Designed miniproteins, single chains, continued (4). Designs and how they scored, part 20

Each design is a single chain, and the fold is of that chain. pLDDT is the mean over its residues in the fold that is shown.

## One batch from the design tools (miniprotein)

Design m12663
Fold by ESMFold2-Fast:
Structure m12663 (fold): chain A 79 residues (1-79)
Amino acid sequence: NKLVSAREVELLAKLEGIDVSNAEREYFANTPLGVIADKLGYPLPMLMSDLRYRVYDKLKKSSAELTVEDLNALEKELL
Protein backbone atom coordinates (compact mmCIF):
# COMPACT_ATOMS: atom_id res chain seq x y z
CA ASN A 1 0.00 0.00 0.00
CA LYS A 2 1.62 3.26 -1.21
CA LEU A 3 -0.08 5.43 1.45
CA VAL A 4 1.18 3.21 4.30
CA SER A 5 4.73 3.15 2.81
CA ALA A 6 4.67 6.97 2.51
CA ARG A 7 3.53 7.23 6.16
CA GLU A 8 6.35 4.89 7.31
CA VAL A 9 8.96 7.20 5.71
CA GLU A 10 7.24 10.35 7.06
CA LEU A 11 7.31 8.91 10.62
CA LEU A 12 11.02 8.01 10.41
CA ALA A 13 11.84 11.46 8.96
CA LYS A 14 9.99 13.08 11.92
CA LEU A 15 11.91 10.90 14.43
CA GLU A 16 15.19 12.13 12.82
CA GLY A 17 13.97 15.76 12.95
CA ILE A 18 13.56 16.05 9.17
CA ASP A 19 10.65 18.30 8.12
CA VAL A 20 8.19 16.90 5.53
CA SER A 21 5.86 19.21 3.57
CA ASN A 22 2.39 18.32 2.20
CA ALA A 23 3.83 18.23 -1.34
CA GLU A 24 6.61 15.82 -0.27
CA ARG A 25 4.03 13.59 1.47
CA GLU A 26 2.15 13.13 -1.85
CA TYR A 27 5.49 12.60 -3.64
CA PHE A 28 6.44 9.81 -1.17
CA ALA A 29 3.24 7.87 -2.00
CA ASN A 30 4.32 7.65 -5.68
CA THR A 31 8.14 7.45 -5.47
CA PRO A 32 10.55 4.49 -4.97
CA LEU A 33 12.06 4.28 -1.49
CA GLY A 34 15.66 4.80 -2.70
CA VAL A 35 14.76 8.12 -4.43
CA ILE A 36 12.94 9.34 -1.27
CA ALA A 37 15.97 8.37 0.87
CA ASP A 38 18.27 10.40 -1.42
CA LYS A 39 15.91 13.45 -1.33
CA LEU A 40 15.77 13.39 2.49
CA GLY A 41 19.53 12.82 2.96
CA TYR A 42 18.58 9.60 4.79
CA PRO A 43 20.96 6.83 3.59
CA LEU A 44 18.91 3.96 2.14
CA PRO A 45 20.63 1.21 4.24
CA MET A 46 19.92 3.24 7.42
CA LEU A 47 16.31 3.90 6.36
CA MET A 48 15.76 0.16 5.67
CA SER A 49 17.33 -0.80 9.03
CA ASP A 50 15.20 1.80 10.88
CA LEU A 51 12.01 0.53 9.16
CA ARG A 52 12.79 -3.01 10.36
CA TYR A 53 13.87 -2.25 13.97
CA ARG A 54 11.97 0.95 14.84
CA VAL A 55 8.66 0.21 13.05
CA TYR A 56 8.14 -3.46 12.11
CA ASP A 57 9.80 -5.00 15.20
CA LYS A 58 8.16 -2.45 17.56
CA LEU A 59 4.66 -3.19 16.18
CA LYS A 60 5.42 -6.92 15.55
CA LYS A 61 3.91 -6.53 12.06
CA SER A 62 5.21 -6.87 8.50
CA SER A 63 4.83 -4.00 5.99
CA ALA A 64 1.81 -5.84 4.46
CA GLU A 65 0.02 -5.92 7.87
CA LEU A 66 0.60 -2.26 8.82
CA THR A 67 -2.17 0.34 8.73
CA VAL A 68 -2.00 4.17 8.89
CA GLU A 69 -3.65 3.87 12.34
CA ASP A 70 -0.76 1.65 13.58
CA LEU A 71 1.76 4.27 12.43
CA ASN A 72 -0.25 7.16 13.97
CA ALA A 73 -0.29 5.28 17.32
CA LEU A 74 3.48 4.63 17.12
CA GLU A 75 4.17 8.34 16.37
CA LYS A 76 2.11 9.39 19.43
CA GLU A 77 4.04 6.88 21.61
CA LEU A 78 7.53 7.92 20.36
CA LEU A 79 6.97 11.71 19.99
Scores: mean pLDDT 72

Design m12664
Fold by ESMFold2-Fast:
Structure m12664 (fold): chain A 111 residues (1-111)
Amino acid sequence: SDDEKIAEAREMVELLRAGRLEDLRRNFRVGNVMGYAKILEKKGDYFTAALLYAFAYISNLHFLEDKAYVEAKIRELAAKLTPEQRAELKAILRRTFAGHPRLDAVLALLD
């Protein structure tokens, strides 16, 4: 159900917030992250959707086919967030993906 998928997405986000990427990869089907992001976007949970699209951009995207779509989604959702929410999202990404070669690119999408 959508409620079950929302619950799964929220558990995934708690692991992302904690920087627990190994636990996330063990406990969740990370290939479903785009599906979770879309469901949360439809629900109006723009913060959680933006975080999951950012995670997909960094870790799980087909860079040739889906890059432009996810970049556009991150920009669109960032515009719906408060400055405080954007700052929190950037802080989560900086902590969780420190040293990742795509980190600066995703942070720029949130400006």
Scores: mean pLDDT 80

Design m12665
Fold by ESMFold2-Fast:
Structure m12665 (fold): chain A 97 residues (1-97)
Amino acid sequence: SYTTVVPPGGLGDPFFLKKGSTYKVTATNLGSGPHTVFVVNAETGEILPGFQPLQVPAGGSATTTFTHTGESGEYSAFAAPSDPGPGGPVQVTVTEL
C-alpha cells in the first residue's frame, strides 16, 4: 500500500496505478472542513474514470474500491474543499487488492 498527505485544495504526491488492477482508496480528513477527494492523472489533471469521488467529513474517513480501467501510469489524489473555511490535509492510502 501507498500513503500520502494531500494539502487542502491541492494535489498529493503521485502514485502508480496499473490498468486492470483493483484498488482500495481510503481518505482520512485531518482538517476542520469537509473535503471531496478525487483521483486525477498526474500529468493531465483529468479525473480518473470509474473512481467514485469520496465525500470526507471533517475529522472523518471514507473508503472506496475501484478497478483501474485507464492507462497504467502516475495518478494523484486531489482534495477539493466542499465548504469555505479552514481546511486541513487529507491522508490518502491506496492499496492494490
Scores: mean pLDDT 77

Design m12666
Fold by ESMFold2-Fast:
Structure m12666 (fold): chain A 77 residues (1-77)
Amino acid sequence: MEELIKKLYDLLKEVVGQNAADAIISAIKKLGATKEEVEELIKLVEKLKKEGKSPDEIVNEVIKKLIDIEEKKKKEE
């Protein structure tokens, strides 16, 4: 898990910048995202980067995925 978080953080820093990367990683840790969910986020960011999406577009897609994770976790309570 730690290696996956590090990989996602480094990727986010490169494509959306340090501040956005820090905020996203903090949200992921607070939500208690699973290993599978972190792997999905890495694949999503890599795909969007390869497609030439803007930093704002990448942030928006990641936020949508984080909202999905939060809603899933609330449903389990």
Scores: mean pLDDT 80

Design m12667
Fold by ESMFold2-Fast:
Structure m12667 (fold): chain A 106 residues (1-106)
Amino acid sequence: SPSAEEKREAMLRRMEERIEEAAEELYETLDDEELLELARELLRAAEELLADPSTSADRLEAAALGLEAVALALRKRETEEMRRMAEELLEAAERLRRAAEEKRAE
């Protein structure tokens, strides 16, 4: 039987694979303007989640994963505008993860 540690490692690998798969799908499916619009919408959604004290740790963490997937897709375009937007998404993702950790400590 897999141990609790092996189960956690398998879950982390699946999450990383899902982020990479989502980023690839976004990169292939959306044009530059559609990716930037999605990024702006997700940044607005992240601020709303952070402003709502009732937001669960799981929802904050899920939102962070979504921002990370879009940031990875933006970075694949390798333009200055896309890199700047990716950095903004990653900063928002870090804030969401910190808020989730604080909620889990309560």
Scores: mean pLDDT 82

Design m12668
Fold by ESMFold2-Fast:
Formats: structure tokens, sequence, C-alpha cells
Structure m12668 (fold): chain A 76 residues (1-76)
């Protein structure tokens, strides 16, 4: 199913938890990085509006959020 404005932050938080649980990012970095920062970075890196992002499948959004989190930690 497609994401909604009401659940996008839940999807990002699930992606953040999955990235920590998978050892892909540190828990300290996850604690410092807000879901809004992740969403903003995701939109910027994909060149998408929020409306365009919400047209993507939920699993695709979660996977891309994990990849963005990995890159953001390397840049920090």
Amino acid sequence: SNATRSNIYDLINEAKKAAVDGGLISEAFAKKTSSREILDALLERLGLSEEELLKLPEDTIQKMAVLVLIELEKES
C-alpha cells in the first residue's frame, strides 16, 4: 500500500529502527537524527516533492530511508 501524510513518520521511524537493528547505523546517530531531517534529506536526494514521495510503495520508502540514513551517518 502507499504511504500517507499521517504514517510517513512511522515508516521513517521503522526504517531508522531497522537500520540500527541491522547494524547499518549507530544508535547514537539514530537518536540525534530526527524523522523530519531524514524526510527532508530523502526528498532532497531524490529530487521529489512530498506528494511524489507518497506515491511510492511503503517498502520502497523504507528502503530508501535506510540508504539515506547510512549516507547521512558517513557525512556526520
Scores: mean pLDDT 83

Design m12669
Fold by ESMFold2-Fast:
Structure m12669 (fold): chain A 75 residues (1-75)
Amino acid sequence: MKELEELIEEIEKEMEENGVSWEEVAKAIEGELERAKQSPEVDPKELEKLKKLLEYAKEKAKEKPGESVEKFPRG
């Protein structure tokens, strides 16, 4: 969980700086997951990490679907 928490914090920082929404973050993680799934060499641990990140991002996006939040600067 520690590495996951650090990644989440980095993502939140980038979201604030770049005006990215959790929906966009979820989409980016989904794309990475699909790419990783196509690689037979990918470590299961990395896949699980991405999956957990995706679930977190999806839950955050669901909290405010279509609503503007303070965490999301002008888009």
Scores: mean pLDDT 71

Design m12670
Fold by ESMFold2-Fast:
Structure m12670 (fold): chain A 59 residues (1-59)
Amino acid sequence: SPLLQQVEQQRQRGQQAVEKMRQKAEELKDDPAAEGIEKLAETYERQVEEEVQRQLEEL
């Protein structure tokens, strides 16, 4: 299904964004901002999975 393919692409893009956020946090590990970026990555990862699950239920 084209819709299923779009949902999988959305998941992949979301996972790439999370990975980039975590890499940035590692680079900034000695900066107080690193903890904030890790929490943002956690929150975004959860939101991506919730949105993907919601869209899959609509197919």
Scores: mean pLDDT 81

Design m12671
Fold by ESMFold2-Fast:
Structure m12671 (fold): chain A 80 residues (1-80)
Amino acid sequence: DVEKLRELVKMVEDMIKEGKSPKEIAERVKKFIEENPDLREGVRNLVLTIQRMAEGGASKEELEGLIDGLRFVARKLEKE
């Protein structure tokens, strides 16, 4: 679901801007996955990757790179 992916992207961006820690970002992403079990497998795997990297102590730069990747995927999933 492209709409759910965009929601996640915005949420993580806002948390990064607010200076939230990777741990706080990981917990919020985990809740998002739990609230959206119907996410397409590819989208869910990307979201899980963000959660795992954040839990593993990923840097702000690494998380921003993942968010840029998610934006790219969201655009590709948009139907013409």
Scores: mean pLDDT 70

Design m12672
Fold by ESMFold2-Fast:
Structure m12672 (fold): chain A 86 residues (1-86)
Amino acid sequence: GKEGLERAREYYERAVEYAKRAEEESPKDQPGGGLAAGVAAGLAGIALGVGKVTGDGELGAELAEKHAENAERALEAGPEAGLELA
């Protein structure tokens, strides 16, 4: 059970790093990538919380991984990413 929660935490931390980078790389007048990555990082945090509350760390890890992937895509897509995730 704990291994899944550790993976969920790792994915959450990874999503937060992608969100920070997206915010730094986004133009001030086009913050879409930073906003989209920030939302994905928040969802990854919720996924970690779900794993803790339900005791299903593997579910938490799987959900957090998906949201970390979304944060990475937002970083890669740049300013327009927020329009596709909204």
Scores: mean pLDDT 75

Design m12673
Fold by ESMFold2-Fast:
Structure m12673 (fold): chain A 63 residues (1-63)
Amino acid sequence: SAHDRADRGGAGAVAGAASGNRAVAERGLKLMETVDPEAGRRAGEGARAGDVELAAEGGKRAG
């Protein structure tokens, strides 16, 4: 369902932010925006805040 797709996008954005993997976070956010623009907007705000801090570490290397 659309809700399930938004949830998968949200999980991807959160996982990307938590791991410092910006590409994964952006992909998850984009998926949510496609299915539910408002959910994507809310998740994007949270993902960007987390990604900004973690990206500095994640930028060293992927793992």
Scores: mean pLDDT 56

Design m12674
Fold by ESMFold2-Fast:
Structure m12674 (fold): chain A 98 residues (1-98)
Amino acid sequence: SLLDEIVERFRKELEPWLVRAGVPEEFAKKLSEIVLEILDELIPKYGIQAVIAVSAALAETLPKVIEDIKAGKPMDEVLEKFREELRKLAEEYAKALS
């Protein structure tokens, strides 16, 4: 389906995009895993709105993640906080778009 093609492209382009945005490769891989996990949770409920919501939530949360990485915060702390904030914001945006 068109949705499946959009999701597959998002999966393939996300990690390279994060690296281009200034995220270190090690963090980009782990952040991508978290983003895709949350996307997979929301797609069955919200369809294409899940992709839009997750993208918007990522754009909102990414600057703080980059700040925390530059501040030398431990990877596990950065990733745990990102997962919590991204999930909350993505679900909020998905509900607003539905």
Scores: mean pLDDT 87

Design m12675
Fold by ESMFold2-Fast:
Structure m12675 (fold): chain A 58 residues (1-58)
Amino acid sequence: SAVEARRRALLDETAAISKKLEAQIKEARDKMSPAEARQKALEFLKESNDQISAAAAK
């Protein structure tokens, strides 16, 4: 069904977003102060949530 196809696409997109988020947080922690890394992590989380919401709206 179209619903199942959309669910699979959303899971694939969510997995890709999660992998990117993990890489971004790790790079921030490796390259900047703990306070700056925390602030960047919050920004990345917001962006990832927005991307997941956009994917779910398709």
Scores: mean pLDDT 80

Design m12676
Fold by ESMFold2-Fast:
Structure m12676 (fold): chain A 56 residues (1-56)
Amino acid sequence: GEARLEEATKLAKEMLKQGYSEDEIIEKLKSQGFSPLEARFAVARAIQELIAEEEK
């Protein structure tokens, strides 16, 4: 559900800020029980949110 995707997105944002690559983040999220689809969407959403934060 949406709540799971929001949690995955939060984790992805933290990992992006730490310098992890998209592929590394997807693998870490999968290891935590997220599906490949959830992991990929979470990374994409995290990137868009960070871009929006930079533009503010």
Scores: mean pLDDT 81

Design m12677
Fold by ESMFold2-Fast:
Structure m12677 (fold): chain A 64 residues (1-64)
Amino acid sequence: MEEDIEKLVELARQGKDPTPLGVRLYLEGMSMEDLEKAREAVDKVLLEQGKAVRDPETGKVIRL
């Protein structure tokens, strides 16, 4: 599971869409807790790259 999260983060760092891998991992039975960790890790990379912004009302990350 941690290796899969690292792959998602690496795809985001390379400017590639991690969504296809994320969907595959979800369908293969990755837990909701691990999916949330993966989402937070990817969102952090996207924020650092300027490809996402935080919603000022909810604090949630919006991908551009």
Scores: mean pLDDT 74

Design m12678
Fold by ESMFold2-Fast:
Structure m12678 (fold): chain A 86 residues (1-86)
Amino acid sequence: SAGREEIIKKIVEMYGLDKEQAEKLRKFVDELDAKNAPTLAALDQRIANAKSMEERIRYEIERSFVYMDRAIDLIIKINELKKEAK
C-alpha cells in the first residue's frame, strides 16, 4: 500500500540506511505484515459484523493495539539495523 511504502521510504531516508539495511527492513516489514494479517483480517470481519456500537469499538481498540505492537517491533528493528553498521 502507499502508506506502507511511504513510511519505509521515509525511514530509509531519515535514518540513512544503506541498501543492505533497507533490504533487511523491507523483509522485516513483509514478515510483520504476514504475521499480523490473520489477526487484522479477523478483527476487520468482527468490526464489519458487530451487532452494537460497543462491540465495534471493542474490536477497533483491539485492532489499534495490533498496530501499536507492530510499530514497537518496527522501531526495535530500525535501531538494530543502525547498530549493525557499527
Scores: mean pLDDT 83

Design m12679
Fold by ESMFold2-Fast:
Structure m12679 (fold): chain A 93 residues (1-93)
Amino acid sequence: MEKLKEELIELLEQFKEIIEDPSSMSQEEQEELLARFLELVRQLIERGELSPEEQLLAGQVLLLLHRFLNGEPVDKEELLELIDEFIEQLRES
């Protein structure tokens, strides 16, 4: 349970690196991380381990990350702030 949250935090930290330097990781690696993010969030929701606030943050991060990775216009500052907030919520849970 706590291990899944720690893995999600590590994954979110990797997404911050990709956002700051998109060349640090291949598109294939980025897609694999996004798939892992979706799987971790799904498992945590199924176990009742994400609060409504954390679920909202996960949805917002997912939407903006998907747009960013597809080369769509995204507010990078907002995305990074949402990721940081999500990490803080996960650490406090």
Scores: mean pLDDT 81

Design m12680
Fold by ESMFold2-Fast:
Parts: structure tokens; C-alpha cells; sequence
Structure m12680 (fold): chain A 75 residues (1-75)
């Protein structure tokens, strides 16, 4: 998964993304590390869809270009 996370983060960086919001999953740590290595801010998503949406809107209002990353659980 780490290799895919790195590739995804690099593509987001090229698109001008400054901050990634990471939904909790078995791969959240790998995504956060890849984002930090690429020079992006990484933030764990709060609990609840509305709280996630409000966080994204708040970050965008402060000039951040935000991507929401979700790695589905193996389930």
C-alpha cells in the first residue's frame, strides 16, 4: 500500500493540494507519512461525516487546497 500512497500523494501535490484529510483506516499512517514526506499537511479526519465536511470547509476558507483520502478497509 505504501507505494500506492506515495504515488497518490505525489499526484495530489502536482495538482496543487496543500492539505490531505485522512479517514481512519488500516492504512492511515502510511498515507500520513507519505503526505508529510511530500511536504503536505496531513490531518486525521474527525468522527462523523458532517464534522469531516466542516473541517474541509474550514481548511479551504483559510486558503488550503484540500483532498480527502480514504483507504477502504480489507473487509
Amino acid sequence: FYEKAKKLVEELKKAGVTTVVVLPSAFSRDIIKAAEEAGLKAVMAPVGRDAVQKLIEELRSKGEKVALLNSPEVA
Scores: mean pLDDT 73

Design m12681
Fold by ESMFold2-Fast:
Structure m12681 (fold): chain A 81 residues (1-81)
Amino acid sequence: SREELIAEFLERLSEVLPEEVLEEVRKIIEQSLKEGASVDELADRVVRALMVALDRGLISEEQFTEALELLGELERRLREL
């Protein structure tokens, strides 16, 4: 289900990202789902949040790359539903 895919994604992100960045991503996903945003719009919003976190020095380039890979997997799997 969509909820299971999102929960798995957030669990995997919790091993990669600091709690404050993870919480921001979680809120973006919750808000995007409430608005009925497309998978593309949800992914774009998460990418923007990750770019801001990287620019602010809250995450490393390695954490950013791994988070993007996990997001890409989530996006692909959500499109298959």
Scores: mean pLDDT 87

Design m12682
Fold by ESMFold2-Fast:
Formats: sequence, C-alpha cells, structure tokens
Structure m12682 (fold): chain A 64 residues (1-64)
Amino acid sequence: MIIEIEIEKEDGNAIAGIDKKTGNKVLAFRVGDERAQILDTETGETYVGRIVEETEEKLVVEVE
C-alpha cells in the first residue's frame, strides 16, 4: 500500500500534511533516512513504511 502525503508544514523530521487518497490530516515522522511513521489523525491508525519519494510538496511512503 502506498500513502501519498501533501506536505503542509515541515519541522525537522516531523511533517504535517494531507493523505491525498482520503483527504485526512496526517502527521509523519522520518525514522532515519529511509523510513517514516505516519499517524492518521482522523482515524487514529498508524503506518510504518519506506520513503520512496520526497519533494518539498509531497512525501510518498510504501507501507510494509
């Protein structure tokens, strides 16, 4: 499963954004240089995955 986050704000390893598929507000935290933890703030679900793409506008994570 792939989660695409539209980045609204970034503070170090913490990213606040929107899940492009659901429109839900999410918080993502980079874990090292290859992984991220994602919290869906509306469902309370958490995901961990590999960062497959990162730009100033988006973070793309493949959930494991």
Scores: mean pLDDT 85

Design m12683
Fold by ESMFold2-Fast:
Order: sequence, then structure tokens, then C-alpha cells
Structure m12683 (fold): chain A 69 residues (1-69)
Amino acid sequence: MSRAQLEAVLERSTEIGTAIVLGRDDLALALLREAGLSEEQARALLRMFRKAIDEGRSTADVIRELLAR
């Protein structure tokens, strides 16, 4: 994933996180794909977000960690 794609996801991180919490995987994947991610990249990032949410962390924290390299 490019830095620009990760930054686009970060801008929508609250919306994506809310979709995941509400069980709206379809919406979360659509938002990730709109940020320019492939289906495989979107599904991988969705799994990372679910793990983070289960651990009490935000989707924004995951993206910040990825942007930090």
C-alpha cells in the first residue's frame, strides 16, 4: 500500500471503525476500496482493524503505526 492510500484511509478511519463495530464489513471494505486499495489489501487491513478494535485500539492507531513504517 502507498503512503497516500494509508493517509486516505486515516482521513476516514472513524467512519471505517464505526462500520466494523456495527458489523458492516461490506461498508468498511467499500470505504477501503474507495481509498484506492485492492480487494486483497482491503481485506488484510480489515483483519488488522478487527484485531486492533478487539484489543481496545482504534483504526487510526493501526494506520499511524503503518505510516511510521
Scores: mean pLDDT 83

Design m12684
Fold by ESMFold2-Fast:
Structure m12684 (fold): chain A 97 residues (1-97)
Amino acid sequence: MKRVRITIRMDKSLSEEQARLVAEEFLTAFIKRLQTELGLKVVRVEREMIKTPEGYETKVVLELEGEAPDSKIREIAYEVAKEFKEVSEVEVEVEDL
């Protein structure tokens, strides 16, 4: 079982509603790829969006059942981030539970 912590950073030029929508679409795409490409089952999802002086940060915690290399999980997150011009940076931490 694995826990994945993702921070999605978005620029201040976005509206709060645009930032929320982008984060939701990112998370949907990421979860779909974890399930379809790595066979991981998502058992828990938590998210929180914070407004910062630089823009927006959406912090996501996923708990996953199954086996996959941490590097593959990170690479999928980075690939999904490239699909969203509004996403300036993604940070991904993976831990075993």
Scores: mean pLDDT 88

Design m12685
Fold by ESMFold2-Fast:
Structure m12685 (fold): chain A 79 residues (1-79)
Amino acid sequence: SLEKWDSLSEAERRAIRLKGLQVAISKEEEYKKMIDAKKYDELIQKLGMPKDTSEKKLKEAIAQDVANLNRQTIAELLG
C-alpha cells in the first residue's frame, strides 16, 4: 500500500523498484527470444490474443504485459 511505501527507507524503496524492474526485464528478454525464434502463435496463445493478431499488435501486448508484471511485483513486495 502507499502507507507502507511511505514508511520505507529510501534504500528499501529503491530495492523494491529495482526488483520490479529486474523481473520485468527478465520477462521482456523471454518474450524477445520467442519473437526472434518466430514463435508468434505460442506468444498469441500465451497472451490470450486472437489467432490473426499482427506482429505489431503482439509487440504492443508484450510491452503492456511486461509493464503490468513490474507493477504487480512491486505490489506483492509491499503486501
Scores: mean pLDDT 81

Design m12686
Fold by ESMFold2-Fast:
Structure m12686 (fold): chain A 62 residues (1-62)
Amino acid sequence: MNLTEEEIILAAQLMDILNLPIKDASVVVKKVKQNKDEAKGLLEFLGKINPSQEILNKIKSI
């Protein structure tokens, strides 16, 4: 899957903030690709976090 580093990080941060299970990573990635600016706005509103390495690796494997 052709994901930018930014899209991977945004998806991982959203999963961590929203407490989404790793199994939903593909759905989160798809939504981030469709509405990247909206995802950025939501993260700025909720506050920035450091995504876990496990979530980052899972998203990269999609």
Scores: mean pLDDT 70

Design m12687
Fold by ESMFold2-Fast:
Structure m12687 (fold): chain A 65 residues (1-65)
Amino acid sequence: MARAEELKEEIERIIKETGAVKRVEIRGKDVYLYGVTDDLTGAITVFRIMALAEDAGFTTHIYHE
């Protein structure tokens, strides 16, 4: 329901705050997180982003590379 651009801006804000994700892409109804750190900060960052994405009707995909 939120615009993909608005969701991306919110996700970018979280990424800037935590530093735990290198890149985000949104394609259709899918959110792709790349370079997620394999630690507690990465896990918390993913949880926050996943909650926002799911609320907006998007599915989150996580890559640690």
Scores: mean pLDDT 80

Design m12688
Fold by ESMFold2-Fast:
Structure m12688 (fold): chain A 68 residues (1-68)
Amino acid sequence: GPLDELLEQRKLALAEALTKKLAEELGASSYEVKRVDDDTFEGTFEADGKRYRLTVDFKTQTYELKEL
């Protein structure tokens, strides 16, 4: 329903905002965010020749940033 759609939009917006913040802090010029499942989002970016992956999990209310 409309409330479920708003909650899903909020999850995406939060995942994108967090990915953007971390990417900008590390000096990345671009980033990508995708939904993996109902509660999990993945952000990726490159800074200073290194690739990073951010996992945002709304089920556990945690996030993890990993250097690849």
Scores: mean pLDDT 83

Design m12689
Fold by ESMFold2-Fast:
Structure m12689 (fold): chain A 82 residues (1-82)
Amino acid sequence: MSVEEIAERIKSLLESMGLEVLKAEVVDSTTLEFVIRAPENVSLDLLKLMVQVAANTIVPGAEVKVERLEGNVFKVTITLPD
């Protein structure tokens, strides 16, 4: 599976969870970056859990980092295992 296919599958799964994917980018062969808008009642901890579940469903062992940009908009970095 290509890294682009992995990004599309993770995006689709996140969108099925009620998250809006504003941007999806392949940074390099092991790094994906998403900009996500969450519903107003979703905490950072819940968003991190949702992304962790989505990423690990597609690629077991994926590491997830979540950073708040503004309000309910988050930057998500997913590191794929080698």
Scores: mean pLDDT 84

Design m12690
Fold by ESMFold2-Fast:
Structure m12690 (fold): chain A 68 residues (1-68)
Amino acid sequence: SLEEQRAANKFVAAQLNYVAAQLEGPESAPGALKAIDDAIEAIRSVNDPTKEEDLKRLEKLKAEVEAL
């Protein structure tokens, strides 16, 4: 579905933004946090077998970015 495709795209974008924030530091944290929050919202809106694990991963990445 379109919702599943958007959720998948946002999940990838969140992980790329997370890596950028880890490499660049606190100045990239706001962008990474937005990408992660957008991915969390999108994944919560779809029924996917990996939903729980994907959300757990994103929440962990969010905590690490917030610690920058």
Scores: mean pLDDT 87

Design m12691
Fold by ESMFold2-Fast:
Structure m12691 (fold): chain A 71 residues (1-71)
Amino acid sequence: MIDELRREVEALAEELIATHSLEELEEERARLEAELRALAAGLAPGELSERARELLLRASAVALAIERLRA
């Protein structure tokens, strides 16, 4: 499961690198972080909505893409 999620994050990060600039990815990261923070404020510890999981996956991919473009 974790290995499958890592593979999905890596694949999405590669797509993001091919289709987005570093500046666009930084803006997307800020937006995703704000949305995740808003969702987290409504959840009990350990609770996850499907939306929160989707946002976390995309946020992870965006962060990885930024790291790779800066390297």
Scores: mean pLDDT 76

Design m12692
Fold by ESMFold2-Fast:
Parts: structure tokens; C-alpha cells; sequence
Structure m12692 (fold): chain A 94 residues (1-94)
């Protein structure tokens, strides 16, 4: 089962929604950059992909803390998807 790939696709969708909702926040560019790096590394190194997705989750949690309640819900949902993606990649790397 491609659980990691499915979770990564869910993370991509949610980060896209975060980008649209929080486009005025400079940290969104860092979040998008980390996601793009994770997608590139996912096919090359599962361990490096997991590290980048964990950094993505941390940045999304930081973004949620400084956001409106509605934006916070969306950013936290994206962070949770990223956290689950990182765990799946870590399991696949073993």
C-alpha cells in the first residue's frame, strides 16, 4: 500500500489551501519551499524526505500559532497531515 504517497498528496492539497488562505504571510513561502524539497527527496531518499516533511509540519504549527482561528484550523490540519506523512516515510525507510 502506498500510504506515504497518499498522505503526501493530502499534505500537498492542504498546503495549497494554506498558501491561498495565508498568502500575505512570509512564512508561507518557506512552507511551500519545504514541501517542494520533500517531494523531490521523497523519490531519492525516504529518510531525507521524512526530515523535510517534519520541518514542514513544524513550520505549519508555527504559522497556525500566529494565525486567525480559521487559518489556524487549516494550518494545523496541514501540519497533522505532514506529521503522518513523515511517520509513514520513516517506516518505509526501515
Amino acid sequence: PDVAGRLLRETVDLVGKVKDALSDRPKVDEVVSLLNEAIRKYSESLEEGAELVNKLASQLRDLAADSTPEQSVLANAAAKAAEETAKALEQDAK
Scores: mean pLDDT 81

Design m12693
Fold by ESMFold2-Fast:
Structure m12693 (fold): chain A 75 residues (1-75)
Amino acid sequence: ASEASLVITNFSRTTTEEKLREEFSKYGQIKEIKLFKSSKIAFVDYEKKEDAEAAKEALDGTELDGQPLKVQLVV
């Protein structure tokens, strides 16, 4: 299977899994979200690689809870 996963960093302490799901679901079908608040890292798994790439292009560097998100494809 092709890699359809994003790693998200530089989000606010107030950012919830629900808020990440709301923003990232706009770009495609989400298979799973994993939020590790203590490490300030989250993973968003899409069912399609094209949707993961679209979400990265749209959301990388955008403001969420006052902080610019860093969104990268998992290698």
Scores: mean pLDDT 79

Design m12694
Fold by ESMFold2-Fast:
Structure m12694 (fold): chain A 106 residues (1-106)
Amino acid sequence: SLKEKALEEMKKEARKIAERLGLSEEEIEELLERIDAAAEAAESVEEMYRRMMGTAMDFLAEWGARRGWSLAERQAALLELQREFDKVLQKLLPEAKLSENFAAPL
């Protein structure tokens, strides 16, 4: 389904970003499990995107705090995640403008 394709592509981009940020495989698995759980109750691709973004933002904020990240470092990571998720949605749903309403960097 379209929603399953969007979820899988967004999870791939989240993994790439997490790997570049230096998350361990265990931390990446935890992030992806939280993303899966957030997407599980979503009725649309738009709701799924909103829930996934919120979950990823919360996880990165929590992880960044544990690692001693500055506000600027957390904001940079969240903006990168938002841009990559937006690219996935533009590829699958060219008319989607979800980032305009759901992106909220720290």
Scores: mean pLDDT 75

Design m12695
Fold by ESMFold2-Fast:
Structure m12695 (fold): chain A 81 residues (1-81)
Amino acid sequence: MKEEIEKYVDELLAKHPELAARLTEEDRQKLVDFLIKAREEYGLSLEEVKTLLEQILNAVLEGRMSLDEAIEKLEKFLKGE
């Protein structure tokens, strides 16, 4: 499961080289860890996790929020906060 999420993140970043250039390795790891947490703690399917990743990347690419802000907002949503 971790390997599948990491692979999918890497595939999406390869399709968006502009975003890949803006993210550090620590940012990539934060993203992977959040997606694993969404799958394991919040019970999201792999397909839902992929949708979540696309939402985060689109928000960051559009310059509407930082990666940390996007993760925080979605985590609050998943917690029902």
Scores: mean pLDDT 77

Design m12696
Fold by ESMFold2-Fast:
Structure m12696 (fold): chain A 58 residues (1-58)
Amino acid sequence: MEAALEAEIVALPGVKSAVVDLAARTLHIVFDDNATMDQIAEISKRAAELFRAAQAAA
């Protein structure tokens, strides 16, 4: 469910937008301009976890 995964990633603090394509196995995240390096690292880890779970369920 790309829409549900995109919504969950966008709900993370510091994320501006996200696009998921499970068929192509791609994930594009646009970070907020004010996101800190620590926030970007945490968002990237969480997004990778969510993306791996979605791929495993597909």
Scores: mean pLDDT 76

Design m12697
Fold by ESMFold2-Fast:
Structure m12697 (fold): chain A 89 residues (1-89)
Amino acid sequence: SLADLAKELGISEETLATILASVAEILSGQKLTEEQRRKLVAGLDTLSPEQRQKIIDAMKKYNFSPSLVAEALKKDPELVAKLLELANS
């Protein structure tokens, strides 16, 4: 379940749902609203490097290929920049 995955990743179910919904919208060719983007960035800012890696690993496990995630992130370059900034902190 979503709750079990959130517990495994060490994040809130709300944070995980926000990340997954945002990725799904980007993959469908839709631009995130300012509100959705702010919630996603705020959620990501609370994550440790280890928690971010667990999310990436979970996405791979649930058929989110790294290439599909990279392609989705290309549609929002500011989100890519923020994720890279967080990965380096």
Scores: mean pLDDT 61

Design m12698
Fold by ESMFold2-Fast:
Structure m12698 (fold): chain A 60 residues (1-60)
Amino acid sequence: SEAEREALRRAEERGQRASKKVSEYRKELIKEKGEPQSFEEMEEMSKEIARRYREELARE
């Protein structure tokens, strides 16, 4: 349906915006702490990215 196509388009746009923000936070964290050297550091970076993204959404 047209409504289904519109919903998919909006979902894609939201996904693209989220991906851009995640990429920006990752670059910022790499600049601050350097590239993760272990799986544990990668997990901590992912948690921090998610935290920053949630904070941004809460500000809107």
Scores: mean pLDDT 78

